# Designs tried in a protein design run: designed miniproteins, single chains, continued (2). Part 45

Each design is a single chain, and the fold is of that chain. pLDDT is the mean over its residues in the fold that is shown.

## One batch from the design tools (miniprotein)

Design m5628
Fold by ESMFold2-Fast:
Structure m5628 (fold): chain A 61 residues (1-61)
Amino acid sequence: MSPIEKRLEEILERYKAGELSLEEAEREVLRAIMEGIDRYGIPEEEAVRLAKEAAERLREL
């Protein structure tokens, strides 16, 4: 997994474990996406896709 994908999976696992509220998990996802763009050069289209998928997974839990 890329560093950003690993970070997103960690956030989802923490949310499932009850360590994060939905608002905290959504904020962490946004921060991870911003870091992916700024530090790892993730294309905006890919960043949007990853954010959408993570948000959908959070809402389905």
Scores: mean pLDDT 78

Design m5629
Fold by ESMFold2-Fast:
Structure m5629 (fold): chain A 109 residues (1-109)
Amino acid sequence: SMEKQRKLEELLMLFSEASHILDELERAVKAGASPETVRELADKLIEVFEKMRKVAESLGYDELVAAIDEAIKALREAKGKSPEEMVRTLREAFARVSAALQRYLAEQE
C-alpha cells in the first residue's frame, strides 16, 4: 500500500539520520569533545531511535522493534561510562539495528 511505502521511506530517512548522528558522535569523541557534547549527541540518537521504533511497530516488524529497544537501553546505560565505551556500545547497537532493518527490507522484496 502507499501507506506502507511512506512508512518504509520514513524508516529509511530516520535510519540515515541515526547513522549521521553516530558518525558525528564518533568524530566528537575522537576530537576530545566535552562530556556535555557527547551526551547531547547520544540524546539526539535516542530520540531518532524512539521515532524509528514507532514506525517499526506500525509495520509489525517485531525483530526491528526488539533491536531498537536494545539499542536505546544500551545507550541509556552507556551515558554513565567513558566516551570511548559509549561509542563502542553505540557501534554494536547500531550494527544490530542495521542488520534487522536489512533483513526486513530483504523480506519485503
Scores: mean pLDDT 83

Design m5630
Fold by ESMFold2-Fast:
Structure m5630 (fold): chain A 67 residues (1-67)
Amino acid sequence: MEEELEREIWSALGLIYMALGDLAEQKGDYEGAAESYRKAAELFRKSGDEVGYNEALQKAEEAERKA
């Protein structure tokens, strides 16, 4: 249960950082967006969410190109 709860928390935080990245990108803050997406990718990796990890990493790379 402890490992399962930790993975759920990491996944939830990953979603929050994805939303923060999307918001930063809408504001033209590509540096902040890249940072938030990279945090999301790390959190999804820790939670075992491979799909979330790949999406976050791709968005981080795209934001970094614009920063």
Scores: mean pLDDT 82

Design m5631
Fold by ESMFold2-Fast:
Structure m5631 (fold): chain A 76 residues (1-76)
Amino acid sequence: SLTRRAAQLYTAGSILYVAGDLEEAAELYREAAELYLEAGDRAGAAEAYRKLAEVYEEAGDLEAAEEARARAEALE
């Protein structure tokens, strides 16, 4: 299912985020959020966008972090 695939990507993104691979972590969290949205899982998408914002903030991309945070809040 799309939700299961999204959860797998989210988990992989979290592993890479902890490892410090910010670029790949951001990609996986974005893909997870998109799949959660496709599946109609707004809560899952919001969580993935929140993690994406954290990754961008740590990478110093404050504009991308603000955009991702706004997307997460719009889903609640």
Scores: mean pLDDT 89

Design m5632
Fold by ESMFold2-Fast:
Structure m5632 (fold): chain A 57 residues (1-57)
Amino acid sequence: EAEKIVEEIAELVERGVDNDEIVLKIMKLKELGYDELAEKLAKLVSEGASAEEIRKV
């Protein structure tokens, strides 16, 4: 579900992991039909948003 993937993305951002792993999670949201959410998360990540900001999406 979308909420679980958003939390996974937030955790990856919090750990400071490679963007490639974050991109894969965002792509999975898009594959599940959450295009707008995926676009919003991609923008937040590119802007250096905190894990807390990502969780609020």
Scores: mean pLDDT 80

Design m5634
Fold by ESMFold2-Fast:
Structure m5634 (fold): chain A 58 residues (1-58)
Amino acid sequence: IKKKLKEAAKKIVDESSELLKTLSPDEVLKKTNEMIKKAAKELGVSESTVRKAVQEES
């Protein structure tokens, strides 16, 4: 579970960085929040747990 959480967080960071090249910061934030919510649901953890992992990978 911890390894999958770290992988999901890294994918969210990488995807957000790519989106920043074509979208406004507000649109990127909206997309990033959607990715966090999806990862939390798929992994069976809280959104705050995913957000914390994303901050550690950023």
Scores: mean pLDDT 78

Design m5635
Fold by ESMFold2-Fast:
Structure m5635 (fold): chain A 95 residues (1-95)
Amino acid sequence: MKKEFARGAAQAARGAADLAEEVAKDPSNTKTGTLAQFQALVAEVYADLAGNEKMAELAREAIKHLNEGGQGNPEAYKKAADLAREAARVAEEFA
């Protein structure tokens, strides 16, 4: 059961990282930024269900930086991608 949630969290975090990397290259693409936020939120929920607090914290920080990117700080998108990528790595260790 926890392994299934960790797997879902890893997939969502990888998706968030890939989309955050895309929006970092084109910050005007608000649709990609919104989708990155949804994937990061899904990763946080699955991490909490898996009992992986470190991954949940990384996903929450990624969401925070995606919000900062949407507010006009393009560098925040790159930071969000790095955090989401780390969250995926941590989740894979639990799967």
Scores: mean pLDDT 83

Design m5636
Fold by ESMFold2-Fast:
Structure m5636 (fold): chain A 119 residues (1-119)
Amino acid sequence: MEENERARKLVEEAKKALDSGDYETALRLAGQALIENARAEVPDPEITVEAVKLLMEAIKKVGPQRAADILEQLADEAERLGLRPVAAFLYTLASQVYKEAGDEERAAELQARADRLNA
């Protein structure tokens, strides 16, 4: 399957999950859309923008601790796939959300990981 086609399908599935109140599924699907789009030979910037919007909306609905845990899992997957910019973005976002949850230690660890990926 073309990565752009898969990413577009994941965006549509994330929208449906968000509309139905399945916020954790919406968060995971939006993150997967970012990962699949980044794997494409030519990533679609419209998919990136839409997936990020869905991610941010789902984070607000899921709650900070659980949202941060899911974002960290997505970041780990992106890093394992060699997608350094997406992994750095997701680790930075997870770090920010862990700070909102009061998990300062985990937030610091993930920000350091993001900084290393951006170096």
Scores: mean pLDDT 87

Design m5637
Fold by ESMFold2-Fast:
Structure m5637 (fold): chain A 65 residues (1-65)
Amino acid sequence: MKKLEEAKKRLEEVAKSLGVKVEVEIENDTVKVRVYGATPMQMTILEFVAMALSIETGVKIEVFE
């Protein structure tokens, strides 16, 4: 549980630093990140951060538009 909330918070902080609007929800032990109006570069950065966090925490993270 704590790792899911930590991954959510960190993803929200990265999105804020990029100026991208995201909706981050925890569902069935998965962190789901919905991205609104991102450029291809911003999406790539969010996907890399999600992958790195997933490896670090063992949490499943999905990024989608």
Scores: mean pLDDT 81

Design m5638
Fold by ESMFold2-Fast:
Structure m5638 (fold): chain A 66 residues (1-66)
Amino acid sequence: SMEEEAKKYAEKAVEAFKAGDIEAGSKYLRKLAEVTGAKTGAEALKALAEYSGISISEVLDLLGKA
């Protein structure tokens, strides 16, 4: 399902960003945006927070440390 794919890509993106792998994180974030229909970076980050279960603040913190 779309929800299962979104969760999978969100989890992989968060894991990659936590590991400092910005290339892999960005790849999975793009796939998440494609699956969810996110048209902007802000929408993609909201989807990342929603499907990974972390807050948008935590998402921004991960990206800010990269």
Scores: mean pLDDT 82

Design m5639
Fold by ESMFold2-Fast:
Structure m5639 (fold): chain A 59 residues (1-59)
Amino acid sequence: SAYEALAEAAGEAVAENARRLAALGDRAGVEGGAEAAAARLSGERAERAREAALALAAE
């Protein structure tokens, strides 16, 4: 369905942002890495993105 496609796209956007942050962290020599920061934010934002997608699907 269109709502399933939207939820999948939201997940892909989170993954893409995590990859970009990891690349930037590598260039900047970030301690602990952008991967650790992305993983922490990914858990929180993935949950929020899921809730937003479900709210849209409910309408």
Scores: mean pLDDT 60

Design m5640
Fold by ESMFold2-Fast:
Structure m5640 (fold): chain A 70 residues (1-70)
Amino acid sequence: RLEEAARLFIRAAEAYMQGNEKEADRLVDEAARLLSEYQGAPVDADFMREAIRKDPEGALANLRAALEAL
């Protein structure tokens, strides 16, 4: 579900901030898979991974705001 995908992306951002890139990458892949299933269209996991890795703090803030708006 959308909330589950959002929570996994939040955990991925936190993992990148902690320097645990392998765990963060796995969480992004899982979240992208769930989001793809929810939307019925493939989500670009590579794009999501790079976006979160580039600015994990900004990604975390944006994802929390999106989850609260659901």
Scores: mean pLDDT 79

Design m5641
Fold by ESMFold2-Fast:
Structure m5641 (fold): chain A 98 residues (1-98)
Amino acid sequence: VSEEEAEKLKKQAELESEAYGEAGRVLDEMIRAAQEGDEKRLEEAARRGAEVADRYGEIGLRALTELLDQAAKSDKKNRDQLEKARERFLREYEERRR
């Protein structure tokens, strides 16, 4: 790896860390809203997720989708609500890119 590529990797790691941190906070909000049955809060969290993904691009999109997929697998009781949040998040993300 060249010095230039090493610098790019460091910056990418910093962006990934920041993206996963923001994505994790959004996921926590989605999980709490799903557990409480708060549909409005769940939709608001999904929109914030789309904003994070838009800000960080592919890294943000990947972080949120991976975290949501893991949450849905581990929380069978709230899986349907988390899947709806994932679908809403992806829809909001796509609309923001048009």
Scores: mean pLDDT 78

Design m5642
Fold by ESMFold2-Fast:
Structure m5642 (fold): chain A 82 residues (1-82)
Amino acid sequence: SLSEPEFQEEIEEALERMWEGIAKATGNKADIESVKVAKEVAKKLGIELPNSELANIVDELQISGKSEEAKKKLEEALLKKV
């Protein structure tokens, strides 16, 4: 459960890795690749999200340029769907 502290730490670590991957990818016009990376990380977390939702989250990450706000939005989206 996402409410457990130990699971929360694992999710935070995975989200940070996802964010770093997306940040590196966005330096070179990789919208499709960024969505693929986000989907793969979500799958590793055991969370199933539709591509449209993942694309919206990736778009928010790329446009906002604010890692803290972007991470929070992604976490909220994952919690809402789980």
Scores: mean pLDDT 56

Design m5643
Fold by ESMFold2-Fast:
Structure m5643 (fold): chain A 62 residues (1-62)
Amino acid sequence: MDPVVAGIEKAKELIKEGKLGEAVKAILEGLKAAGKDDFELALKALELLLEGLSPEEAAAEI
């Protein structure tokens, strides 16, 4: 599993629980594991998930 996709999948679970801040943190941790440290990319991935994209589609857009 790609660490970015894994982080975004975790974020999708957290969104269902209303934990948006933890969702952003999960995406950011996935990005850091992939050698990236970009909070704006984490926010973009969260927005794409809220728009109905899959974790794989969101990861491909960032």
Scores: mean pLDDT 82

Design m5644
Fold by ESMFold2-Fast:
Structure m5644 (fold): chain A 67 residues (1-67)
Amino acid sequence: SMSKIEELKKKGDEHLKEGVEALKRGDWETASRHFVEAANYYLEAGYSVDEVSEKIRKALQEAGALE
């Protein structure tokens, strides 16, 4: 079970990274899809909505899309 949870977290992190990179190049549709996938993987891994929201908020700030 731990192995499965860690794999879900890794997939969430990969999608979060791809979303940030897409956002940096102005590809909003690709960024949006990756952020949705990241959120879904994190929720399945057992993260709360608040934790997922915080991860995405930080990613948006790092990409310069949120002040």
Scores: mean pLDDT 85

Design m5645
Fold by ESMFold2-Fast:
Structure m5645 (fold): chain A 74 residues (1-74)
Amino acid sequence: MSLEEIRKEAYEKLRERLAQEVANLPADASAGELFARIREVIREVIAETVKKYPDLPIDPEKESAEDAYLKLFG
């Protein structure tokens, strides 16, 4: 499976998860609360992607969410 195929699958999952999590936030949630939720979802999706595709050179437990995101989606 190509990196492009893995990215497409991960983007679809990320989109679904973000839509669900953001919909559950109160309307008056702070920007900090929103960004914290987004970071957690990104970390979870990357961890599941690495679990499914262990040949990816990403360690979701040791890398920042931002670094892992760039390695998978940049």
Scores: mean pLDDT 76

Design m5646
Fold by ESMFold2-Fast:
Structure m5646 (fold): chain A 56 residues (1-56)
Amino acid sequence: SKIKKLEEELKKAVEKYLALGRSLIAPNPLTKDLVEQMKKAMEKAKKIQKEILKLK
């Protein structure tokens, strides 16, 4: 179903956010870029969550 596909995309976005968070083990010049990627992954997850709520 469309809901099932959206739930899988949400899971992937959350998993990406967590993986990027694990990469922030030590301060380095890439920290700013990692934080920006985490923000984008979280915003994608929020959009998918809203679409799921509209279909339920």
Scores: mean pLDDT 77

Design m5647
Fold by ESMFold2-Fast:
Structure m5647 (fold): chain A 106 residues (1-106)
Amino acid sequence: SAAARAEAIRLLKEVAALLSDAFEEEIALHPERREEYERQRLRLMELIARAIDALRAGDLEAAIAAVEELKREVERLLAQTTDPAVAAKLEEALAKLDELLALLRA
């Protein structure tokens, strides 16, 4: 439905904001790794854009695939972070991605 699609896009935008904040915190803690973190951030933002485009096109299968790939990448980042504030933002992003997947599979 249009309402479910709007809610899914809202959740993806909230995930994008959490990931952007998490990467800015990591860059502030490790400025020598800025280029690597900016590349990782760009890749995740491209996955979010892909999911939003799929939702707008009505391609539910492509949207779910992009969200699942995004979730795996966020789980990998969470496993690699040593900062509790970054970890908290990544955990909140994962919770929103799980809510999104439940919504898309309903």
Scores: mean pLDDT 90

Design m5648
Fold by ESMFold2-Fast:
Structure m5648 (fold): chain A 68 residues (1-68)
Amino acid sequence: GALSESERASVRALLAALGVDEATRERIVAAADAGASAAELARLLRAAGVDPETAEAVAATLAAMAAR
């Protein structure tokens, strides 16, 4: 995948802090590790109940992390 083990752990911690449930966190981590776009990640975050502004900011961060 696009993310290292430590990056996956950091993403899980961030999503947990945002109140995203465990099953949805693993889905978002898997999508980011698969190289999902910022737009796709933002859609998943919004579907999980994250507000649009936070979802866009977090999605951009995850997509940038995966692009290395």
Scores: mean pLDDT 84

Design m5649
Fold by ESMFold2-Fast:
Structure m5649 (fold): chain A 57 residues (1-57)
Amino acid sequence: SMREERAIELLKEALRAILRGDFATARELLEQARELAKDNPELMRQVENLEALLDSQ
């Protein structure tokens, strides 16, 4: 679906932001991805994995 495709793109952008050390941008992107992914357990797991990585900072 378009919603899932957008969530996947946001997750990719969030990962790129994390790799650059841009944690503020990563958090904003993950917040948007979470809203789009909330009904998809696999995408939600990916959101939660990246959030956990950021929470270690």
Scores: mean pLDDT 85

Design m5650
Fold by ESMFold2-Fast:
Structure m5650 (fold): chain A 60 residues (1-60)
Amino acid sequence: MLLEEIKELEEEKEKLLEETRRLLAGTDNPLARRLIEEQTRRQLEEIDKRIQELRKKLES
């Protein structure tokens, strides 16, 4: 069901942000921190795009 899929994706975003914050707290190398931040940003953008597509279908 679309609403459930949206909720699951929103929860995945929150978990991804929490895990990234934990990972960054344990990482001192600036290049490694940059790569973690870039990877997380890309994953968040993909999740946001999927959420937006599902919301558009739900409202249509």
Scores: mean pLDDT 82

Design m5651
Fold by ESMFold2-Fast:
Structure m5651 (fold): chain A 55 residues (1-55)
Amino acid sequence: MPLEMTEEEKKLLEEGRKLLETAKNSEEVARGIGLILRAIGEALQRYLEERRKAE
């Protein structure tokens, strides 16, 4: 059951992934991870809320 992500959340994932791919130090890695977690967290929170409303 895939998470339905908004275009904004998908862009955050893409930017985070690019930061990780090009990261040259721990600070850049942390920023990339932060963006990815933010996008996933928002999508998951919205998904869980929708599921609770339906049940």
Scores: mean pLDDT 75

Design m5652
Fold by ESMFold2-Fast:
Structure m5652 (fold): chain A 61 residues (1-61)
Amino acid sequence: SPADQAAVAQFARDAASMSPEELEAVRAHLRTEKERASPARAALLDAMIAVVDARLAQLAS
């Protein structure tokens, strides 16, 4: 949905300012929330997890 697209875009902006430690904590939280999610909510959470995974891959540490 347009709202889900906007939520993912905002999350990507927020994730750009996060440390690797913060990104790992957020990923763990999103994975836990996905276990309780409806299929539509799970798709949104998967998109957010993909943002975290991509950001972690970009960081040099």
Scores: mean pLDDT 85

Design m5653
Fold by ESMFold2-Fast:
Structure m5653 (fold): chain A 56 residues (1-56)
Amino acid sequence: SRVEEKTRELLEGPKTPEEVARGTGEVLRAIGEETEEEVRRLGRERKEKERELELE
């Protein structure tokens, strides 16, 4: 996932405080994006399950 990739980049090697701040910002952004995608996916799955119950 993007969160895992960005977290790995943040934790690899010695970093300056500025690099840590930048990397932390990227990880937080990736978490936000991934959370939005999960919410949308769960919403679609819920709609599909409701349709299946109506078609039975």
Scores: mean pLDDT 74

Design m5654
Fold by ESMFold2-Fast:
Structure m5654 (fold): chain A 61 residues (1-61)
Amino acid sequence: MLSDQEAHALNVGGRAFQEALDAGKSLEEAIKKMVEAMKKAGMPEEEAQRVGDAMRREYLG
């Protein structure tokens, strides 16, 4: 079960990811912006990096 804080951070990250793609950034840069936004929203760095790594495996591996 996701905490409200974790769910909020994921939503913030998803918006940052989409904004980066809409701005013409690469998929790799969009993933970096997503991780930064999730950390800023209160997600621990290790957790945010795990989400970023999962996205890289899905889309760049």
Scores: mean pLDDT 79

Design m5655
Fold by ESMFold2-Fast:
Structure m5655 (fold): chain A 81 residues (1-81)
Amino acid sequence: SILEEARELVRRAAALLAAGDALGAARAAAEALKLAREALRAGEDVAEAIGVAIAAIGLRLEAYLAAQRAGDAEAVAAARE
């Protein structure tokens, strides 16, 4: 389902962030949030979709902070959008 794909992207974003890939983490989290919003529009499990969206937003914030600390302007831009 869309929601299962979003959850996989949240796990991927967390793994990329742990590996120091702020750009990859920001992009994966943004895609997860997009899919969580699509799941909400489709009427899939609302509580689970909200949970995935919250996790994705949190990972984007962490990626933004990591990118700022590293001076990675591309990752900062990706996390901000």
Scores: mean pLDDT 84

Design m5656
Fold by ESMFold2-Fast:
Structure m5656 (fold): chain A 69 residues (1-69)
Amino acid sequence: EVEKRIEELKKKAEEFESLADKYDQLMRDYVAQAKETGGDAQSKAAAYGKKFIDYRNEAEKLREEAEKL
């Protein structure tokens, strides 16, 4: 059933979008901390930024797959 597959892909995309938003917020928080203290906060900001990009890209891929069905 195509409709169930579309629903599953959209649910997964929403989950990855939520994760991306969370990591975007964390990245922004650590960017602000890096300006104040430097050091480890800059490394954490970079790591969370990468997770944001990765999850956003996975969500986009899932959305595109759902649109093709």
Scores: mean pLDDT 82

Design m5657
Fold by ESMFold2-Fast:
Structure m5657 (fold): chain A 92 residues (1-92)
Amino acid sequence: GKELLELFEKSVEEIKKYIEENPNDPKKNAWFAEASLTLLAMYAYLLGDKETTEVFNRGAQRLRELAENNASNEELLKVLEETLKEVKKLVE
C-alpha cells in the first residue's frame, strides 16, 4: 500500500531531478521521462495494481506527445506532477 506510493513518489522525483539537471535537451528529457513512467507502469502491473498502471501509462502517453511536439521542460514537469497527484489519490 503506502510503501509502494513512497517508491513511486521517489521515482518521479528522480525523473524531475534529471530534467532539472539536463535543461538543454527537452526532447531527450521527454523520452527519458516517458520510458521511466512506462517502467513504473510495468512494475505496478506486475504487482496487480491496474489503476496505478493506467495512470502511469496515461502519463507516458502525454510525454510521448510532448516529445513529438517539442514541448518545454516546464510542460514535462507539469505532466509528472499531475501523474503523481493521480497516483496519490488511488492510495488514499
Scores: mean pLDDT 86

Design m5658
Fold by ESMFold2-Fast:
Structure m5658 (fold): chain A 71 residues (1-71)
Amino acid sequence: KLEELAEKIIEEAKKKLKETEDEEKQKYLKDAIEAAEKAKEASKDPSRENAQKATGYLIRAIGDILQAELL
């Protein structure tokens, strides 16, 4: 479910952030954490609109993590 996915993304991004000294990677990882936290918050309201918002934030967070890995 979306809340659990958001929590896993937050955990992984925070772990990666602790292990990197690269400022560009840190920027993407910080944005990923912020987006995943917004996804988690949206997922708490059981409406279709909030599920769409949560999904959008999760896609953004995943994209940010991928961008950090490509750097």
Scores: mean pLDDT 81

Design m5659
Fold by ESMFold2-Fast:
Structure m5659 (fold): chain A 94 residues (1-94)
Amino acid sequence: AMELLEEALKYVDEALKAISQGDREKALKYVERALELVRKLVQIHPDDPELRRALSLLEKAIEALKQGKVDEAIAYLNGARAELFRALERLRQQ
């Protein structure tokens, strides 16, 4: 689970980097990969509120990117990153 969380965080960071480079299609693919990993994590840890919030934020980021709402997508991705980091920190302490 920790390895999947670290991979999801890397994909969120790569998505933010792609947005900064103007590559929205590449950003969308990275967010979709992060979403797939977070969906697997929610299936393993269904009662984890940080993972559920990250899932919702990643879904909103995808919608924002598809609509060309780049600033909203960045805000949602930063929110998802924070929730995933909180989940990772909690798992590292167990």
Scores: mean pLDDT 87

Design m5660
Fold by ESMFold2-Fast:
Structure m5660 (fold): chain A 64 residues (1-64)
Amino acid sequence: SAEELLGRGSRLLRAGKYEEAARYFEEALKLDPNYKKAWFLLGIALEKIGKKEEAKEYFEKAKA
């Protein structure tokens, strides 16, 4: 489920595995494109990787 993928990604994010975390959040969004929490967490992971402009776009999607 999207929620399970979000949970796994969140654990990876806490462990500092930002690229792996981003992949899990992307998979969660493929299952549920309106999962606002996944948009926010993907934004955080991308910001940690150094993709700040992409992160801003995902934060805006999470607000919509």
Scores: mean pLDDT 84

Design m5661
Fold by ESMFold2-Fast:
Structure m5661 (fold): chain A 55 residues (1-55)
Amino acid sequence: LDTLARELAAALRAGRRLSREQLELAAKMGNTSVEELKRRLRELGVSEATIREAE
């Protein structure tokens, strides 16, 4: 989970866009919920605007 969230956060900070479906898939791969994944992304420095664009 932490490795996946860290890699995803790095990609998002580099300007990658994330769809809702990609976020759901990442949460399942990390064995977590979408809400927990979003919380971890915020803690890793991903902007709220970037996270909201995934909805």
Scores: mean pLDDT 75

Design m5662
Fold by ESMFold2-Fast:
Structure m5662 (fold): chain A 88 residues (1-88)
Amino acid sequence: ALEELRRATEELREAVEPHLSEEELEEIERFAREVSERHGVPYELALAAALAAKAGVLEARGRISPEDAERIRELAERVGRAAEELRA
């Protein structure tokens, strides 16, 4: 379960990395840590939600293809599913 969550999160990060600068990724990671700390949710879940939202913004601004944005959202959903399996 935890290993699956880490693998899904790593896949998501790799898919997003080519579309973001290092600074943009650091800002998103910092935001996700703050959300995780404030709301008591797993960091990986907060990060996945933030990256999916960012992909939508990038798609709307023409910085990423609709296909790449959809792939990122699909990977973010996998992170969410892996996090839910930890509750079983």
Scores: mean pLDDT 81

Design m5663
Fold by ESMFold2-Fast:
Structure m5663 (fold): chain A 79 residues (1-79)
Amino acid sequence: MEDIEKAKKALEEGKYDEALSYFSDAVTKNPDNAEAVYLIGEVYKKRGDTGGAILAYEQAIKLDPSNEKAKKFLEELKK
């Protein structure tokens, strides 16, 4: 949980590599953590990595089909 909070702070500060490190650690501890996978997609989106963002959001939706934000961003990115 704390790793996700640190990653969100790093993401807001533009520290994308640091954010990815924290989110990757969270996914390693719990591979079914849809929230961490979704936030990895947010990091890729902030970096302008459209392909990485799409793949991460698709995986987040596969783990948690109720994630409306990931679905909305996928619709926007696939246009």
Scores: mean pLDDT 80

Design m5664
Fold by ESMFold2-Fast:
Structure m5664 (fold): chain A 58 residues (1-58)
Amino acid sequence: SALAEELGISEAQLEGALQLIADVGEAVARQYLMREAGLSEEQAERLIAHARELGLIP
């Protein structure tokens, strides 16, 4: 997708990140994406914003 290309990640990583955000919520997902997945703060916030746009989180 355009977002995966924008963030420099694979489509599988994008799908996994969105699923994680939906399952554990914003705060826990942000910690995981930055610490374990090695994403920048900007990449993590963009993924969280996209998950919110999709209605996966409040």
Scores: mean pLDDT 84

Design m5665
Fold by ESMFold2-Fast:
Formats: sequence, C-alpha cells, structure tokens
Structure m5665 (fold): chain A 106 residues (1-106)
Amino acid sequence: TTVTVSGGGTFEVGSSATLTHTYTGEGVRAVSWYLNGEELITVGANGRVLYKSEKAHGRFSASREGNTVTLTLRNLEKSDSGVYTATVYTLDGSVTGAGTELTVVG
C-alpha cells in the first residue's frame, strides 16, 4: 500500500482549498485526515464521514471515490496552516503518506 497527498500551497484567508489523497492496495477500512498530527475527519469504507475535530465541523468536508479521498477546506483561517497528512487503515495496520503543507496568509 502507498499513499500520496497533494493540493497544498499558499492560500488567502477566506479562500478555499482542496487536498486529495490517493492510495493503492486492498482492504482499506478507513482514511483519516490529520493537521499537524491531530485528527480532523475520518471517512469509512462505506463513505460515512466522522468529524473528529471542532475545527473541521462546519468548514471542512471529506468524500471518498474509489481510491481517492478528498478534503475540502472552505473559508480558510490562519489556524488552518500546517502539515496535512492522510492515514489509510487496512486489515494489516495503517499507512501514512508524506503529507502536504498548507499556508494561509492575509
């Protein structure tokens, strides 16, 4: 299993960003998005979304289509800056990608 995260960069306060995570392999049970190691949102095998952070509730959304999990951030705040990683949970354990950095300015 491999994992790749993309969509980082520099964004203005109040704008929107889309981060994508693409994985390979079988037996994926859930994918979780993290900001600086803190869990934001988990997407289950059936596409069910669980909000794990107060920050994510109301401004962030997540979806899963095939082997791609998308995290959409809207109305960005400076506190949304940091390293975003995605962890894939399988029957054999978990795999975390290198991540992507998001910087919010303004």
Scores: mean pLDDT 78

